# Designs tried in a protein design run: designed miniproteins, single chains, continued (4). Part 21

Each design is a single chain, and the fold is of that chain. pLDDT is the mean over its residues in the fold that is shown.

## One batch from the design tools (miniprotein)

Design m12699
Fold by ESMFold2-Fast:
Structure m12699 (fold): chain A 65 residues (1-65)
Amino acid sequence: SVDELALATPQDELIEDFRHAKELAEKAGNKEAAKLYDEAIRAVEAGDKRTGLELARKGVELLDK
């Protein structure tokens, strides 16, 4: 699944991907999605990849609305 592949991604790469997603959300004017990606980065930095991925998933859902 997508989530299993993301969990296999190194922490540094996940953080970089979330930083890029946050920048795109900010440029799109979607402050709520940008906040979720910021929270996702903090969760991954704290060692909680699962929470980070769940927060990033919510950010993607907000961008698709």
Scores: mean pLDDT 79

Design m12700
Fold by ESMFold2-Fast:
Structure m12700 (fold): chain A 100 residues (1-100)
Amino acid sequence: SMKEERLTKLMQRYVELQQRYQELQDRARTADPETRERVDELLREASRVSDRLQELLNDIQENFDTLSDQEFNEKVKEIERLLRELERLLREVEELLRRS
């Protein structure tokens, strides 16, 4: 279904951002102490956003067959917003590490 395809694409994007998070966390291990403190703060915020995304993705997956089109679209919009927030945080981490 079109809904299933859309959910699959959101889940794939989430997995890609999780992989990027792990890469950036590993790269941060060799950063100077000041950069590492700033990166650790951003990664903690990213982790909280990731936890909310996982909760929403789990909720939509568990209730997939019972969600109305309106409920599905509202949950998808929130997931897309949080995915953008996560990507923004990871870009800030990448920029800090690039400048080190």
Scores: mean pLDDT 88

Design m12701
Fold by ESMFold2-Fast:
Structure m12701 (fold): chain A 60 residues (1-60)
Amino acid sequence: MTVEVTGGNGKVHKFDGSEVRDAVTFDAAGNPIAYLKNVTAAEAKAAAEANGGSGVAVEP
């Protein structure tokens, strides 16, 4: 299952449910505020929601 995370910077990031990624959360202005390593789509979404809808980007 693909999970989409929409952040305060207006960007949408997609994860496949079986994938883990390194991710960074952003505030509404696009500044990085937290770094996450080896997280699932559900964990990335939960982190973005805990920060009031801050965005999540995956590392390449």
Scores: mean pLDDT 61

Design m12702
Fold by ESMFold2-Fast:
Structure m12702 (fold): chain A 94 residues (1-94)
Amino acid sequence: SPSDEELFEAAKAALEELRAQIEAETDPARRAQLVRTGAALGLYIAKTLKDKEAAEKMLELLIEELRRLAARFPEIAPVAETMIAQIRAEKEKL
């Protein structure tokens, strides 16, 4: 099984690829679905990480990226805000 460091770096790379897809997408509904997919991936990885500090850093990275996407694409702001609330709730459980 991969280490926490390997999982974290692989997750960051996957999220960067999703970010490129989100930025290239022109349909608001498809962009919103990509945002939900990215948030779900990040949450899954955070729950898989053995180190609490690594999990917290992953969740904080997700919140930061969702805030950037909401600022750039106002049409997905409600979806991003919902995902941020869910991520914050999961962070409180750590």
Scores: mean pLDDT 85

Design m12703
Fold by ESMFold2-Fast:
Structure m12703 (fold): chain A 80 residues (1-80)
Amino acid sequence: MKLAKNLTVEVLRASLEEVKEKVEEYGGDPSLIRRVPAVALVIRDGKLRHIVEAETPVAAALQAAELAEDGDEIIVFELE
């Protein structure tokens, strides 16, 4: 499987409220976020394309990377 190229990936610890604010900032619906251990956001051209909820930050990052296209930004949140 080929992963997308030129990905920007950041990993942050965040509260549920901080994740919801970030979703809203990129034009997503914050009500779609539930309290889970990890969330990854796939952002393309400054807009939210995918939300990944997972049991670990690594699992969220890997699933987000499979959904990403070349040049996408992935933000991975480890929830407090």
Scores: mean pLDDT 79

Design m12704
Fold by ESMFold2-Fast:
Structure m12704 (fold): chain A 87 residues (1-87)
Amino acid sequence: SKEIEQLEKALELLEQAREALDAGDLERADELIIEAIKALPEKLRQKALEIATTTALANKDKSDAERLRAVVEALTKFVEEELKKLS
């Protein structure tokens, strides 16, 4: 299904974002997070943006790397839960 393919692509991009964070490349991690949200089915993009924004705000007192890592983990969990609903 197109929706499953879009969710799987978003997970691939979020995994690449995690790898970029592990390498210390915060700019690439941020770009990959944006690309992951864009790869999602259109109906899920607004919710993904809300999750990313809320997670970043909850981690505002942490380093940029820790905030981006928290965003990647929250979005990964969201996409995995949406993928399970389609299985």
Scores: mean pLDDT 90

Design m12705
Fold by ESMFold2-Fast:
Structure m12705 (fold): chain A 83 residues (1-83)
Amino acid sequence: MEELEKEIAEVDRQIEELRAQPPSVENAERILELTGRKAVLELKIFELKNPDAPVEEVAKLIGRILREIGDALQELLEERRKE
């Protein structure tokens, strides 16, 4: 558990460092990849903490994850459109 939480903290740090840099397609691609990795880690943590969670709670988490991935994808598409 703690290892997964540490991995999420490291991913968040990397995303923050990339967002502090001038926007670019390369940075947007790495942010999208890291956002996807973070989503997988968050899902694993949720499963470990809540193995018998009702479908509604799982759906809520998945909805949040999809929105985060969608936002990162939109950033990538906007950067590719500019270049």
Scores: mean pLDDT 80

Design m12706
Fold by ESMFold2-Fast:
Structure m12706 (fold): chain A 80 residues (1-80)
Amino acid sequence: ERMRKLEQWSADAEQEVEELRREISALFEKLNELDEKGESTSPEVKELVQQMGVLSERIREIEDEIRRARSEGKRKYALE
């Protein structure tokens, strides 16, 4: 039961990470379009970069949770 819950949670978390990566990809395309126009210092570019940063931080948070859950799962039997 624990393994099934961990596996399902991990799959759900991976799906969320993939959705966040798709959002970052869309923002990156907009950033490239603005860069092609030479507007690399516009407020919109800064807003897109900030949005990408927030999404990247969320991805890292989820990946860290997955890594922690796997580490705790490996310490099912603690001798030390």
Scores: mean pLDDT 73

Design m12707
Fold by ESMFold2-Fast:
Structure m12707 (fold): chain A 85 residues (1-85)
Amino acid sequence: SEEEVLKLIDEAFKLIKEGKYREAYETAQRAVELAKENKVSPDILELAEAVLTLARFYAFDPEAFDKVEKASVTIYKFYQKNNIK
């Protein structure tokens, strides 16, 4: 059901917050599969696929967070140095 898909999406987010990225990936993958099988609304399917993408980056690129933080710091420093806002 749509409620089961939303429950899996919520569980995947909870696992991401707990740093359990591999388990989050597997849970998000299950959410996408159920969303397609149950023909849920496009918004819910898109949300499930977005969470799967996030979990995949964290699970299979262990430096993904560090890379994102380093990029963010680089952007921030560039704005500060060049007075761009």
Scores: mean pLDDT 74

Design m12708
Fold by ESMFold2-Fast:
Structure m12708 (fold): chain A 107 residues (1-107)
Amino acid sequence: KAEELIKKADEALAAGDLATARSYYNEAVNVYRPTDPEKAFEIDVEGRRRLAEAVGKAELGDQYEKAVKDYIDAVNKGDYTKARKYNEQISKLDAELDAAVAAKLAA
């Protein structure tokens, strides 16, 4: 189940294996994505926050939490224009986290 995948991701982070941790977080997100997209986003935010903390970018976690909350609120109100905007913000944060993870692995 997704909780077991998150546990494996956290164990990989503790071992310094950022790539394996990212893979397990993505698998956990994919478990919920087709049936519970809100929970999938919550798990994604948790995984991204933990990865960001591991690479010294804890501030990205707070930005993710806000962007995901704004996205969910927009979807619930039927404001798909704002939902798209917040999803773009999440994608931009993903790119920044990906760059930080890659830099950490290359060091």
Scores: mean pLDDT 79

Design m12709
Fold by ESMFold2-Fast:
Structure m12709 (fold): chain A 55 residues (1-55)
Amino acid sequence: SARERLEALIKRYRENKEWLQTQLKTNSEMPEAVGQTAIKNSDDAIATAEKRLRA
């Protein structure tokens, strides 16, 4: 269902965000600005998907 797809998408974005946070702490080759932007984009995507899930 569309609901199950949204829930799976939210889970995927949350896992990707955690991976990005770990990379920023442990990988000196990852530019902080790039990692921070990617995290923000993930947060925005999660918020949008959660809003759609509640509608």
Scores: mean pLDDT 83

Design m12710
Fold by ESMFold2-Fast:
Structure m12710 (fold): chain A 85 residues (1-85)
Amino acid sequence: MLKEEQLLVQIAKTGTRAQTLAGSASLSVTKGDMDGMYANIDKLIKLGLDKDQIIKNLDKVSDFVKDSKNFIKGSEKVKALVNAM
């Protein structure tokens, strides 16, 4: 958990707003916070991103956090839910 939060801080410092929101959605799922996950997806949609753009940002987050299995698993769950929307 703490490692995934530290990784999100690094994404926020070096990545885009969209990458940070995508990372926040993945972290929410990792914590079991589905409401937080949907809230971050809604913020991405309000920024004007479509489903394909949201998925591309989740993939970029996964590349950044490739050494964190929990974060990658969270991102894959978010991608599955976005594809089901």
Scores: mean pLDDT 78

Design m12711
Fold by ESMFold2-Fast:
Structure m12711 (fold): chain A 109 residues (1-109)
Amino acid sequence: AEELLKKAEKYADEGKVDEAFRYVMEAIKQGYVPPKELLEKLIEAARKAGRKDLEAQAYTLLGMVYLGDGDYEKALEYFQKALELAREAGNKPLETQAAFGIYLAREKL
């Protein structure tokens, strides 16, 4: 199962952002928490590829990791960045996920 996250890292290093995100999402679906360093690498790879939708998704995932760690202020910051990017991308499902993350982080502050 660490294999999925290793594949995500490899594809991100190769600039294959769609494949990298597919493997990260599959790992999450199986209950694995991606490392913050991998999510930061995915943000950079998505930004270089001009993929605001994937950049928003990576920020949402990073916000969720910080939320799980109890760092509600950083979680809120990353969810706000995700919401802005999701709106620019016109991706309503990502907008909804980011907005819900903002709600959860604010309730804990």
Scores: mean pLDDT 88

Design m12712
Fold by ESMFold2-Fast:
Structure m12712 (fold): chain A 86 residues (1-86)
Amino acid sequence: PSQEEIDIEVDLALAEMLIAIAKLTLRNKPVLSPEELEDIKKMLEKAIEIAERVLANPNATPQQKADAKRIIEDAKKLLEEVEKLG
């Protein structure tokens, strides 16, 4: 693969990791502080930002764009959960 393809895959992996951390934190802690909720919100917003950059990249493959759309959808659903808790 090209360096551009590798860079896009790294961005997608980072976004998926941020979502996984947010989801794990939300499910494994019975009570979250306002500060912890804000940190999760920032992680999810960062995942959306990264995925939107992939969608805007003309060099991204159709599969990479599909993965980015899924990431945005998942992150937005988790943001709705966070907003209901704060």
Scores: mean pLDDT 85

Design m12713
Fold by ESMFold2-Fast:
Structure m12713 (fold): chain A 81 residues (1-81)
Amino acid sequence: SKLEEQLANLEKMIKEALETMKTLSVRRARGTAAGLKQLLAEFVAWAEEEYGPDHPLVKKAKAAADALIAELDALVAEKEA
């Protein structure tokens, strides 16, 4: 489905961005994380509007987005330590 394809593409893009963020300064990594978190929030909002918040694939997408946000936050926190 379009939702599954978009989720897979976002997961790939963000995992590649996480690797790049390891090489960035704390300030640049924080900025990149903020932008990616906004993109994930917009994706979840779109999925909920298009398919409905109770749809199983939307719940899966939201869980995946939450996990990716946690990885972004963890990397920024590690760089700040």
Scores: mean pLDDT 86

Design m12714
Fold by ESMFold2-Fast:
Structure m12714 (fold): chain A 80 residues (1-80)
Amino acid sequence: SVLEEFYKLAEEFQKEVEEAADKNDKEGLLKKIEEFLERAEELLEKMEADPSVSQEDIQLAQQVVEHLRGLRDKVAKEVA
């Protein structure tokens, strides 16, 4: 399901983002956050179009996307 794809994507990219941060690779970290954010936004649109997805799950996914946008902005300032 789209919901399962969203959570699996979030788990995989959280690990990759943490690994990039551990290597002090801020440019690599920014790229990983941007790639994950793009895919998460695409899945969120699919979730919002799917009537079988609960409003609670949509709100949680929206919160995750908003948090990632904040992280992207913070990391982008550090690499500028």
Scores: mean pLDDT 79

Design m12715
Fold by ESMFold2-Fast:
Structure m12715 (fold): chain A 77 residues (1-77)
Amino acid sequence: ELEEVKKAALEGIERALAFIRAHSTDPALIAEAERIAEEAKRKIEEAKSVEEVLEAVREAEEALAPLLERIAAEAAA
């Protein structure tokens, strides 16, 4: 189960990063998203329990939320 949860989490992070790359032309925003994704991937790979994987995903979601909000605002402007 831990390996399956890690795989799903890593795929989720990759999808989020792909979405940001597809919907932003701001190199600084993309670079920040890439940094957040790399940190999340590292934490997921190092996780020793499902709870640690879910915590790493939550931290990534919290860090990516303002970037996604900026993309939504730019699309509306």
Scores: mean pLDDT 82

Design m12716
Fold by ESMFold2-Fast:
Formats: structure tokens, sequence, C-alpha cells
Structure m12716 (fold): chain A 73 residues (1-73)
């Protein structure tokens, strides 16, 4: 449980940080802010042991990052 929680928290932090940085680099400050909020919610869910909610929020962050990249292409 502890190892799974730690791994998930690391994944959340890395995914949110990378997605937010990419959105900011592309000038999408609104998406960067939304990604930041989703990342914070995912960390809270993981810290409470709600891994299903945390994983769903990580997928939402990935979807937003993909949408920002698609619009920039």
Amino acid sequence: RSAERTALMMEIMETASQARAAALALGDEQAANEIGQLGEEAVRAASKGDFATARALVERIRELAAQVEAKAA
C-alpha cells in the first residue's frame, strides 16, 4: 500500500508538472491552471488512499495535455 501510494504520488507530480509546463510553453495559461488544480486534487485523493479517483484525475490531466498539444500542432 505504502509503495503503491508513493509511486502514484510521484506519477501525479511528474505528470502534472510536465503537462503544466507544456501548456505554459504553448501560451495556454487557462489549461495550465486547470492542470494544476487537477494535480492538487489527485495528490489529495492518493494521500487518502483513493487510488481510483487519483488515477482518473491523472488521465484527465493527460487528456488536457493532449488537447493543448493538438491545438498547437
Scores: mean pLDDT 82

Design m12717
Fold by ESMFold2-Fast:
Structure m12717 (fold): chain A 88 residues (1-88)
Amino acid sequence: SNLEKMKEIIERIASLLPQLKDKLEEYWKKMETASPEERLKIAGEIYFDVLEAAASDPSITPEQRDELRKLAEELIDIAVEEYKKAKA
């Protein structure tokens, strides 16, 4: 399901940015019971938190930064798909 895919993406981001693990677990708990509109908002918040953390951490390699950006973009894409389905 799209919800399971979102969870897998969040777990992969947490593995690459362990400093965000607790915050990402809190976002996931909110996302599980959220409406499609609220899930899209949460996905956006995760996107900006991930980009900020990746940019601020000098230990993150360019390859890891690219992977994190793609994971965050995929999370947004799934949230947008679910939002569009809910409005149809």
Scores: mean pLDDT 86

Design m12718
Fold by ESMFold2-Fast:
Structure m12718 (fold): chain A 95 residues (1-95)
Amino acid sequence: SPEEKIEQFVKEIKEKLKEIGASDRLIDRIVTAVELTLRNYLEKYPEMFDEILEKVKEVVDEIIEAIKQGMSDREVLTLLEKKLAELNKEIEKKI
C-alpha cells in the first residue's frame, strides 16, 4: 500500500543517514520533511504517488551525497528545501 511504502522508505532513510554519521537533529529534520511531503502528495495526487515516490527517492539520494561530501547541516537542509520546491514545481506542471 502507499502508506506502507512511505513507512518503509522513512525507515530506510533513517538507517542510511545513521550509517553516514548524520546528527539525530539532521536525521529528524530530513525525515519529517520527506514524510510530510510524501503524505501530502498521496492525499493530493494518489494516481501519481509511485512516480512522485521515485522522484523523492532521487532527492534523498542527492541529500545523502551532500552529507557524504561534508556539507554542513544548514547547507544540507537548504539543499533539501530547494530540491523539494523544484520537485513541487515539476509536479504542478503535470497537473
Scores: mean pLDDT 88

Design m12719
Fold by ESMFold2-Fast:
Structure m12719 (fold): chain A 68 residues (1-68)
Amino acid sequence: SDYEFARRALKDIVEKTSDPEKLKEEIVKAVRNLKAAGYDPEAILRAARDVLKEAGLEDFIPDVEKAI
């Protein structure tokens, strides 16, 4: 599903990126790229919210919402 694909992609970024500023940039870029590739925006947003909450990065959610 679009949700599962987005969730895995975003989780990989969170796991690989230790710098908070770069992490925010990479997550926003990935969200925009997934939308541009034709993945469902609602599924992308749900996946991003879930991944960011699990990582304790809920403060990044407004930036992701703005990118959709």
Scores: mean pLDDT 87

Design m12720
Fold by ESMFold2-Fast:
Structure m12720 (fold): chain A 105 residues (1-105)
Amino acid sequence: GPIARAEALREEARSLRREVTDPVMQRALDAIIRGLDLIIEGLRTTTDPEIIARLNQLLDELQSLLTELRSLSRQPDTLQTTLRAIGLTLRAIGIILDVEMLLKQ
């Protein structure tokens, strides 16, 4: 189910967080992990099918960000990879805000 998927992604993000040494990538992973924590909480507490559908969409977006960040972690440490990691961090923060707004309804 979606909770088990979110928990698996969170474990994967935490594992990658332990492997990366770049502080910008670490910050991006911290944001992704926080977003996953909030989605897991939301999926456990809400019964509204529209909110559940939106949380699943946001979970897909976080999975995409984690996949892109894993790809970046295998690339040389350059200004371009750093700027991409900053962009991923900002996108993850946007998802966190979307989840928080959904859970306040």
Scores: mean pLDDT 88

Design m12721
Fold by ESMFold2-Fast:
Structure m12721 (fold): chain A 120 residues (1-120)
Amino acid sequence: SEEEKKILEELKKLTQEMRSLTEQIASLSTPEQQSLLLTVEELVNLAEASVSLIEVAIENPKLKETVIELLQEIKKRMEKLLAELEEQRPRLPPALQALVDRFLGLAREYLSLVEEFIKL
């Protein structure tokens, strides 16, 4: 549907912004922030995978129920990783905290749009 396509385009934009923030986080990170880098990288990879699954569901409506099951598992994993990121945040230098805050905002908006797709 046109609503599904609109959500997909918004998710693609958020994924690109999350990727850009991940690169910025990487550029400011020292070896002590390796866990942070793994967490944000996994979150972006899961966001990219969700975009691909949603494209499949839009092109193949008969697969939508299976895609929704996979999206629910990805959402659960992303929520766990976001909790880990929030726990790491207070221990980070201020510049990295600012980038992580922006990343958390984008990731939460991303999950909200995934939930909207699931309800369609």
Scores: mean pLDDT 91

Design m12722
Fold by ESMFold2-Fast:
Structure m12722 (fold): chain A 101 residues (1-101)
Amino acid sequence: PPVRPLTPQDVADYFKKLAEESSNPELSELAKKVAEIFSKLSDRQATVVLGGIALARGIWYLTNDEELAEEIVRAAGKAAGLSEEEIETLVNFVKTELKYL
């Protein structure tokens, strides 16, 4: 079957579901904000941001270097052209998720 590319709305829906299923209210609120960010991105922007989050998670699990993981998310957000407020939301989401997973 043909592989369909992941849309920004698909990613937003994923984070909305994460917010609904999370028992942690801080993670839930951050996931809602991340969903709003992704809903406004282009396909390319969403790919860059999602790739940055995935790489940051990998770095954290392999090295426990939270500062490097944060820097990777921040760099991905800047590369995608996000505002500083949107970048800080992504950084806080990743930090909170990694702390409680």
Scores: mean pLDDT 82

Design m12723
Fold by ESMFold2-Fast:
Structure m12723 (fold): chain A 78 residues (1-78)
Amino acid sequence: MTRDQDIRAARIGYSTNPDNRGRAIALFTLLSLGDDSVRDDAIRIIRTLSDSDIQQIYDVMDPDQQQVMDDLIDQIRQ
């Protein structure tokens, strides 16, 4: 698939997913693809998640998505 198709799919996932974990995964996917417009939404959703939810999301992400999540968590917790 093209990068534009991946970005479009992730945006649909974010807007239509009723599950906060699924929305968080979509937001981190968008950030890893270079869509910085969702950064504030990603920070907001992390603040609503438990440490257990954050760990479960992290464990299913690829290394690029994990790096984005680590950066955002450092900004929130430090």
Scores: mean pLDDT 74

Design m12724
Fold by ESMFold2-Fast:
Structure m12724 (fold): chain A 80 residues (1-80)
Amino acid sequence: SSLEEAEAIVRQLLEQGKELPLFRLEAGRIDASTLVKEVPELSQEQAELVETFLKAKPGAVKRLSDELGVEALVEAVERV
């Protein structure tokens, strides 16, 4: 599903520390074309999928960022 693909891209970008461009896109402060300029690893098609996903799922950037933070904490505890 295109929404599942978009969520996977958002998770990957968050793992790469690209949280601020994603929040700006979700808030409508930038568009998909601006996201591609800030994150040149993305294709225009991938950026448009992410924009569509964030419009369909308000709060997704915060939710996924929090989920990844919990996952990183669990991994850190397992190493201790």
Scores: mean pLDDT 80

Design m12725
Fold by ESMFold2-Fast:
Structure m12725 (fold): chain A 68 residues (1-68)
Amino acid sequence: SPELEALLAEAEERVLALAEEFNLSPEQTESLIAFVRSFVEDSSKVMSPEAVRDLLANLLAWLRRELA
């Protein structure tokens, strides 16, 4: 769906920003993108796009704390 494609693109962009901020390797970055994409795809099966967006924001905030 267009909504899912937009969420996946947003998730990848935000992971790339974290990778740049924390100087992650290309391999770490690719693994993190794959993880977050799977999270968005699976969440989208059971939740509204708005709820998935909120979950994604919380996941990315958690990831940022773990990398800091």
Scores: mean pLDDT 85

Design m12726
Fold by ESMFold2-Fast:
Parts: C-alpha cells; sequence; structure tokens
Structure m12726 (fold): chain A 64 residues (1-64)
C-alpha cells in the first residue's frame, strides 16, 4: 500500500539522516528523500506533509 511504501521511505531516510557525517551528505540524503516522496503517484496528505517537511529541512541546512 502507499502507507507501507511511505513508511519504508521514512525508515530508510531516518537511518540515512542519522548516518550523515557532513552538511553535504545530509543535503544529498534530504534531496534524494524528497525525490522519492515526490515520485509517489497521487500523493495523499501524509506524503504532502512529508514533502513540505523535507523542503523546509533542506532550506534550513542550506542556510547554515
Amino acid sequence: SKAEELAAIVERLSERISAAKSKEELLAVLEEGLAEVDAIPEPDELSQRLKEGLEYQIELVKKE
């Protein structure tokens, strides 16, 4: 289901974020995660909120 696919993306993304050792690695992980979420066909409210959260995190990391 879409919920299972989204949960798998979130789990992998959380692990990759925790493993990121630099700002560059973190940005790459966040941008890849955003692309994966954006590729989900017919996005629901949860996928849209995750996309918005990732976009916000990317901007914060870039500003630092």
Scores: mean pLDDT 80

Design m12727
Fold by ESMFold2-Fast:
Structure m12727 (fold): chain A 79 residues (1-79)
Amino acid sequence: MKTYVVVAEFEGDKEAVEARLAPVREALRALPGFLSWRLRSLPGGRTLLMAVFSNLEAAERAVELLRPLEPLGLAIAEQ
């Protein structure tokens, strides 16, 4: 089965980015086909979000929910 990873990069440390994501976190986790959510610290005071979905429609909806938070980068990748 194909999975879809929404990758979003944010400026800020992991705790600051997690706080900024709080308003959309529940909406993202409630999307049909949501599988997992991971936040990782990156060099230079940045944080990477990876959210995995079982279907493209949910991944595209997740992109729409994340875009207003002004990520430095935002993409969908097939696995």
Scores: mean pLDDT 83

Design m12728
Fold by ESMFold2-Fast:
Structure m12728 (fold): chain A 100 residues (1-100)
Amino acid sequence: SSTLEEIIKLLREASRLANEAALRFEREGAPEDVIATWLGLAAEFRSAVEEIEKNPEKAKEIVEKLYESFMKVREQLEAEDPELAARLEEILRKALELAK
């Protein structure tokens, strides 16, 4: 479905952005905990894509759980990179809208 393809594309972009942030933080000498947080977030987006590809009927549930997980760490992400945190939240809100 074109809607599922759009959701997957959005989540892949989110994973790429989070991974790029982790690499930038590493180059800038950020603490290991900061780098690990952004790498973990990238991995969660990638895992969500893999789950949706295997179980497309669960796309809504997977995106909802991903958004809940993101919101739990949102304040930390905003403290580390406010612009990217806002952009990732926007991507997740778009994915939720498409899944509904």
Scores: mean pLDDT 90

Design m12729
Fold by ESMFold2-Fast:
Structure m12729 (fold): chain A 90 residues (1-90)
Amino acid sequence: SIIVEDLRAMIEKMRPYLSDEQLAALEAALERVEAVKDGSNKERAKALQEAIDLINDALLSNPDIPEDVRRFALRVMGRLLIERLYLENE
């Protein structure tokens, strides 16, 4: 899945700037997104929203994240938002 690949790449880029707790939360969210990929639209939308919330919290709590990494994370979050909206309108 392109979404899972994007999330994994984002987590690796953010790894030096995040706490162990934030990393564990994002890795769990990634596993959740993958686990529900063949589930209901509601389950998939919920997993995407949980990932979006965690990315947003990580970006807000870590101002030292470099601009290139921040832009990558915002692009990933944008893709998750679009996918969630698509699932909600089916």
Scores: mean pLDDT 86

Design m12730
Fold by ESMFold2-Fast:
Structure m12730 (fold): chain A 93 residues (1-93)
Amino acid sequence: SDAEIKEEIERVVKLYEEALSTRDLAKTQELVDILRAARKAPDSDLVAQAVLAIFGDEAAEERVRRTLSPEVVEFIEEARKRLKELQKKALEG
């Protein structure tokens, strides 16, 4: 559902922010495990596709744009932008 996609995206973004700010290897490993599971999931798993899309998987981005509502697509695009901003700030400071 749209709610499940949004909840998982918010969870993953928070985990990414915490991994970057704390340098916690356990949180980094949890992110790797999430991405591994998403890559192994069937293409019909739209939660997995949304997770891959926020990390820049172009095929997943195309699939979510075709399949999900404009509201959810916009939420995913904002999450991707947020991840890029978090990465940039971690490299600058």
Scores: mean pLDDT 83

Design m12731
Fold by ESMFold2-Fast:
Structure m12731 (fold): chain A 101 residues (1-101)
Amino acid sequence: SELEELVDSLLKILEQVKENAKRVAPPDIAAQLTALLDELSAGLRAHVDDPRANAALLQEAIDRIAELEATVPESDIETLQLLGVLQIYLSSVLQTLEKLE
């Protein structure tokens, strides 16, 4: 189904983001982001057939990433770009899920 394909693609991107965070972000930010994305991935796997539950999990993740971004210094452009791109991507997935009801 389109929902299963979307969730599978999302899970693969989240793994790539965790690897990239270890390369560009400070260790504490990378650890917090990794924990957040692991929680999101576990929630998505538990609710793979529930677009409303997945939408709620994505919104919570977007909000938590925005809170994390607020703690990053303005001089850390690479970390801010990573978090910004991730927020845009998750928002796009959320919009797609809302259409798949």
Scores: mean pLDDT 86

Design m12732
Fold by ESMFold2-Fast:
Structure m12732 (fold): chain A 65 residues (1-65)
Amino acid sequence: TIDQKIDDLEKTLNDLKSLKKQVEKELADAQKRGDVKKVTIYKFALMSLDASIDLTQKIIKKLKS
């Protein structure tokens, strides 16, 4: 059902947000150490996570409308 799909997407959204918080902490630690390579990797990871979060939120909104 639509309600089950919304529930699954909201769980996915929560998982993505949790992962983003972890990556943000790792990015801050890498920046503090001056680890340029890891800073670059984590910045790309955050861009991908932000895109996935945005898309997931848009799908949820469309299903609720």
Scores: mean pLDDT 89

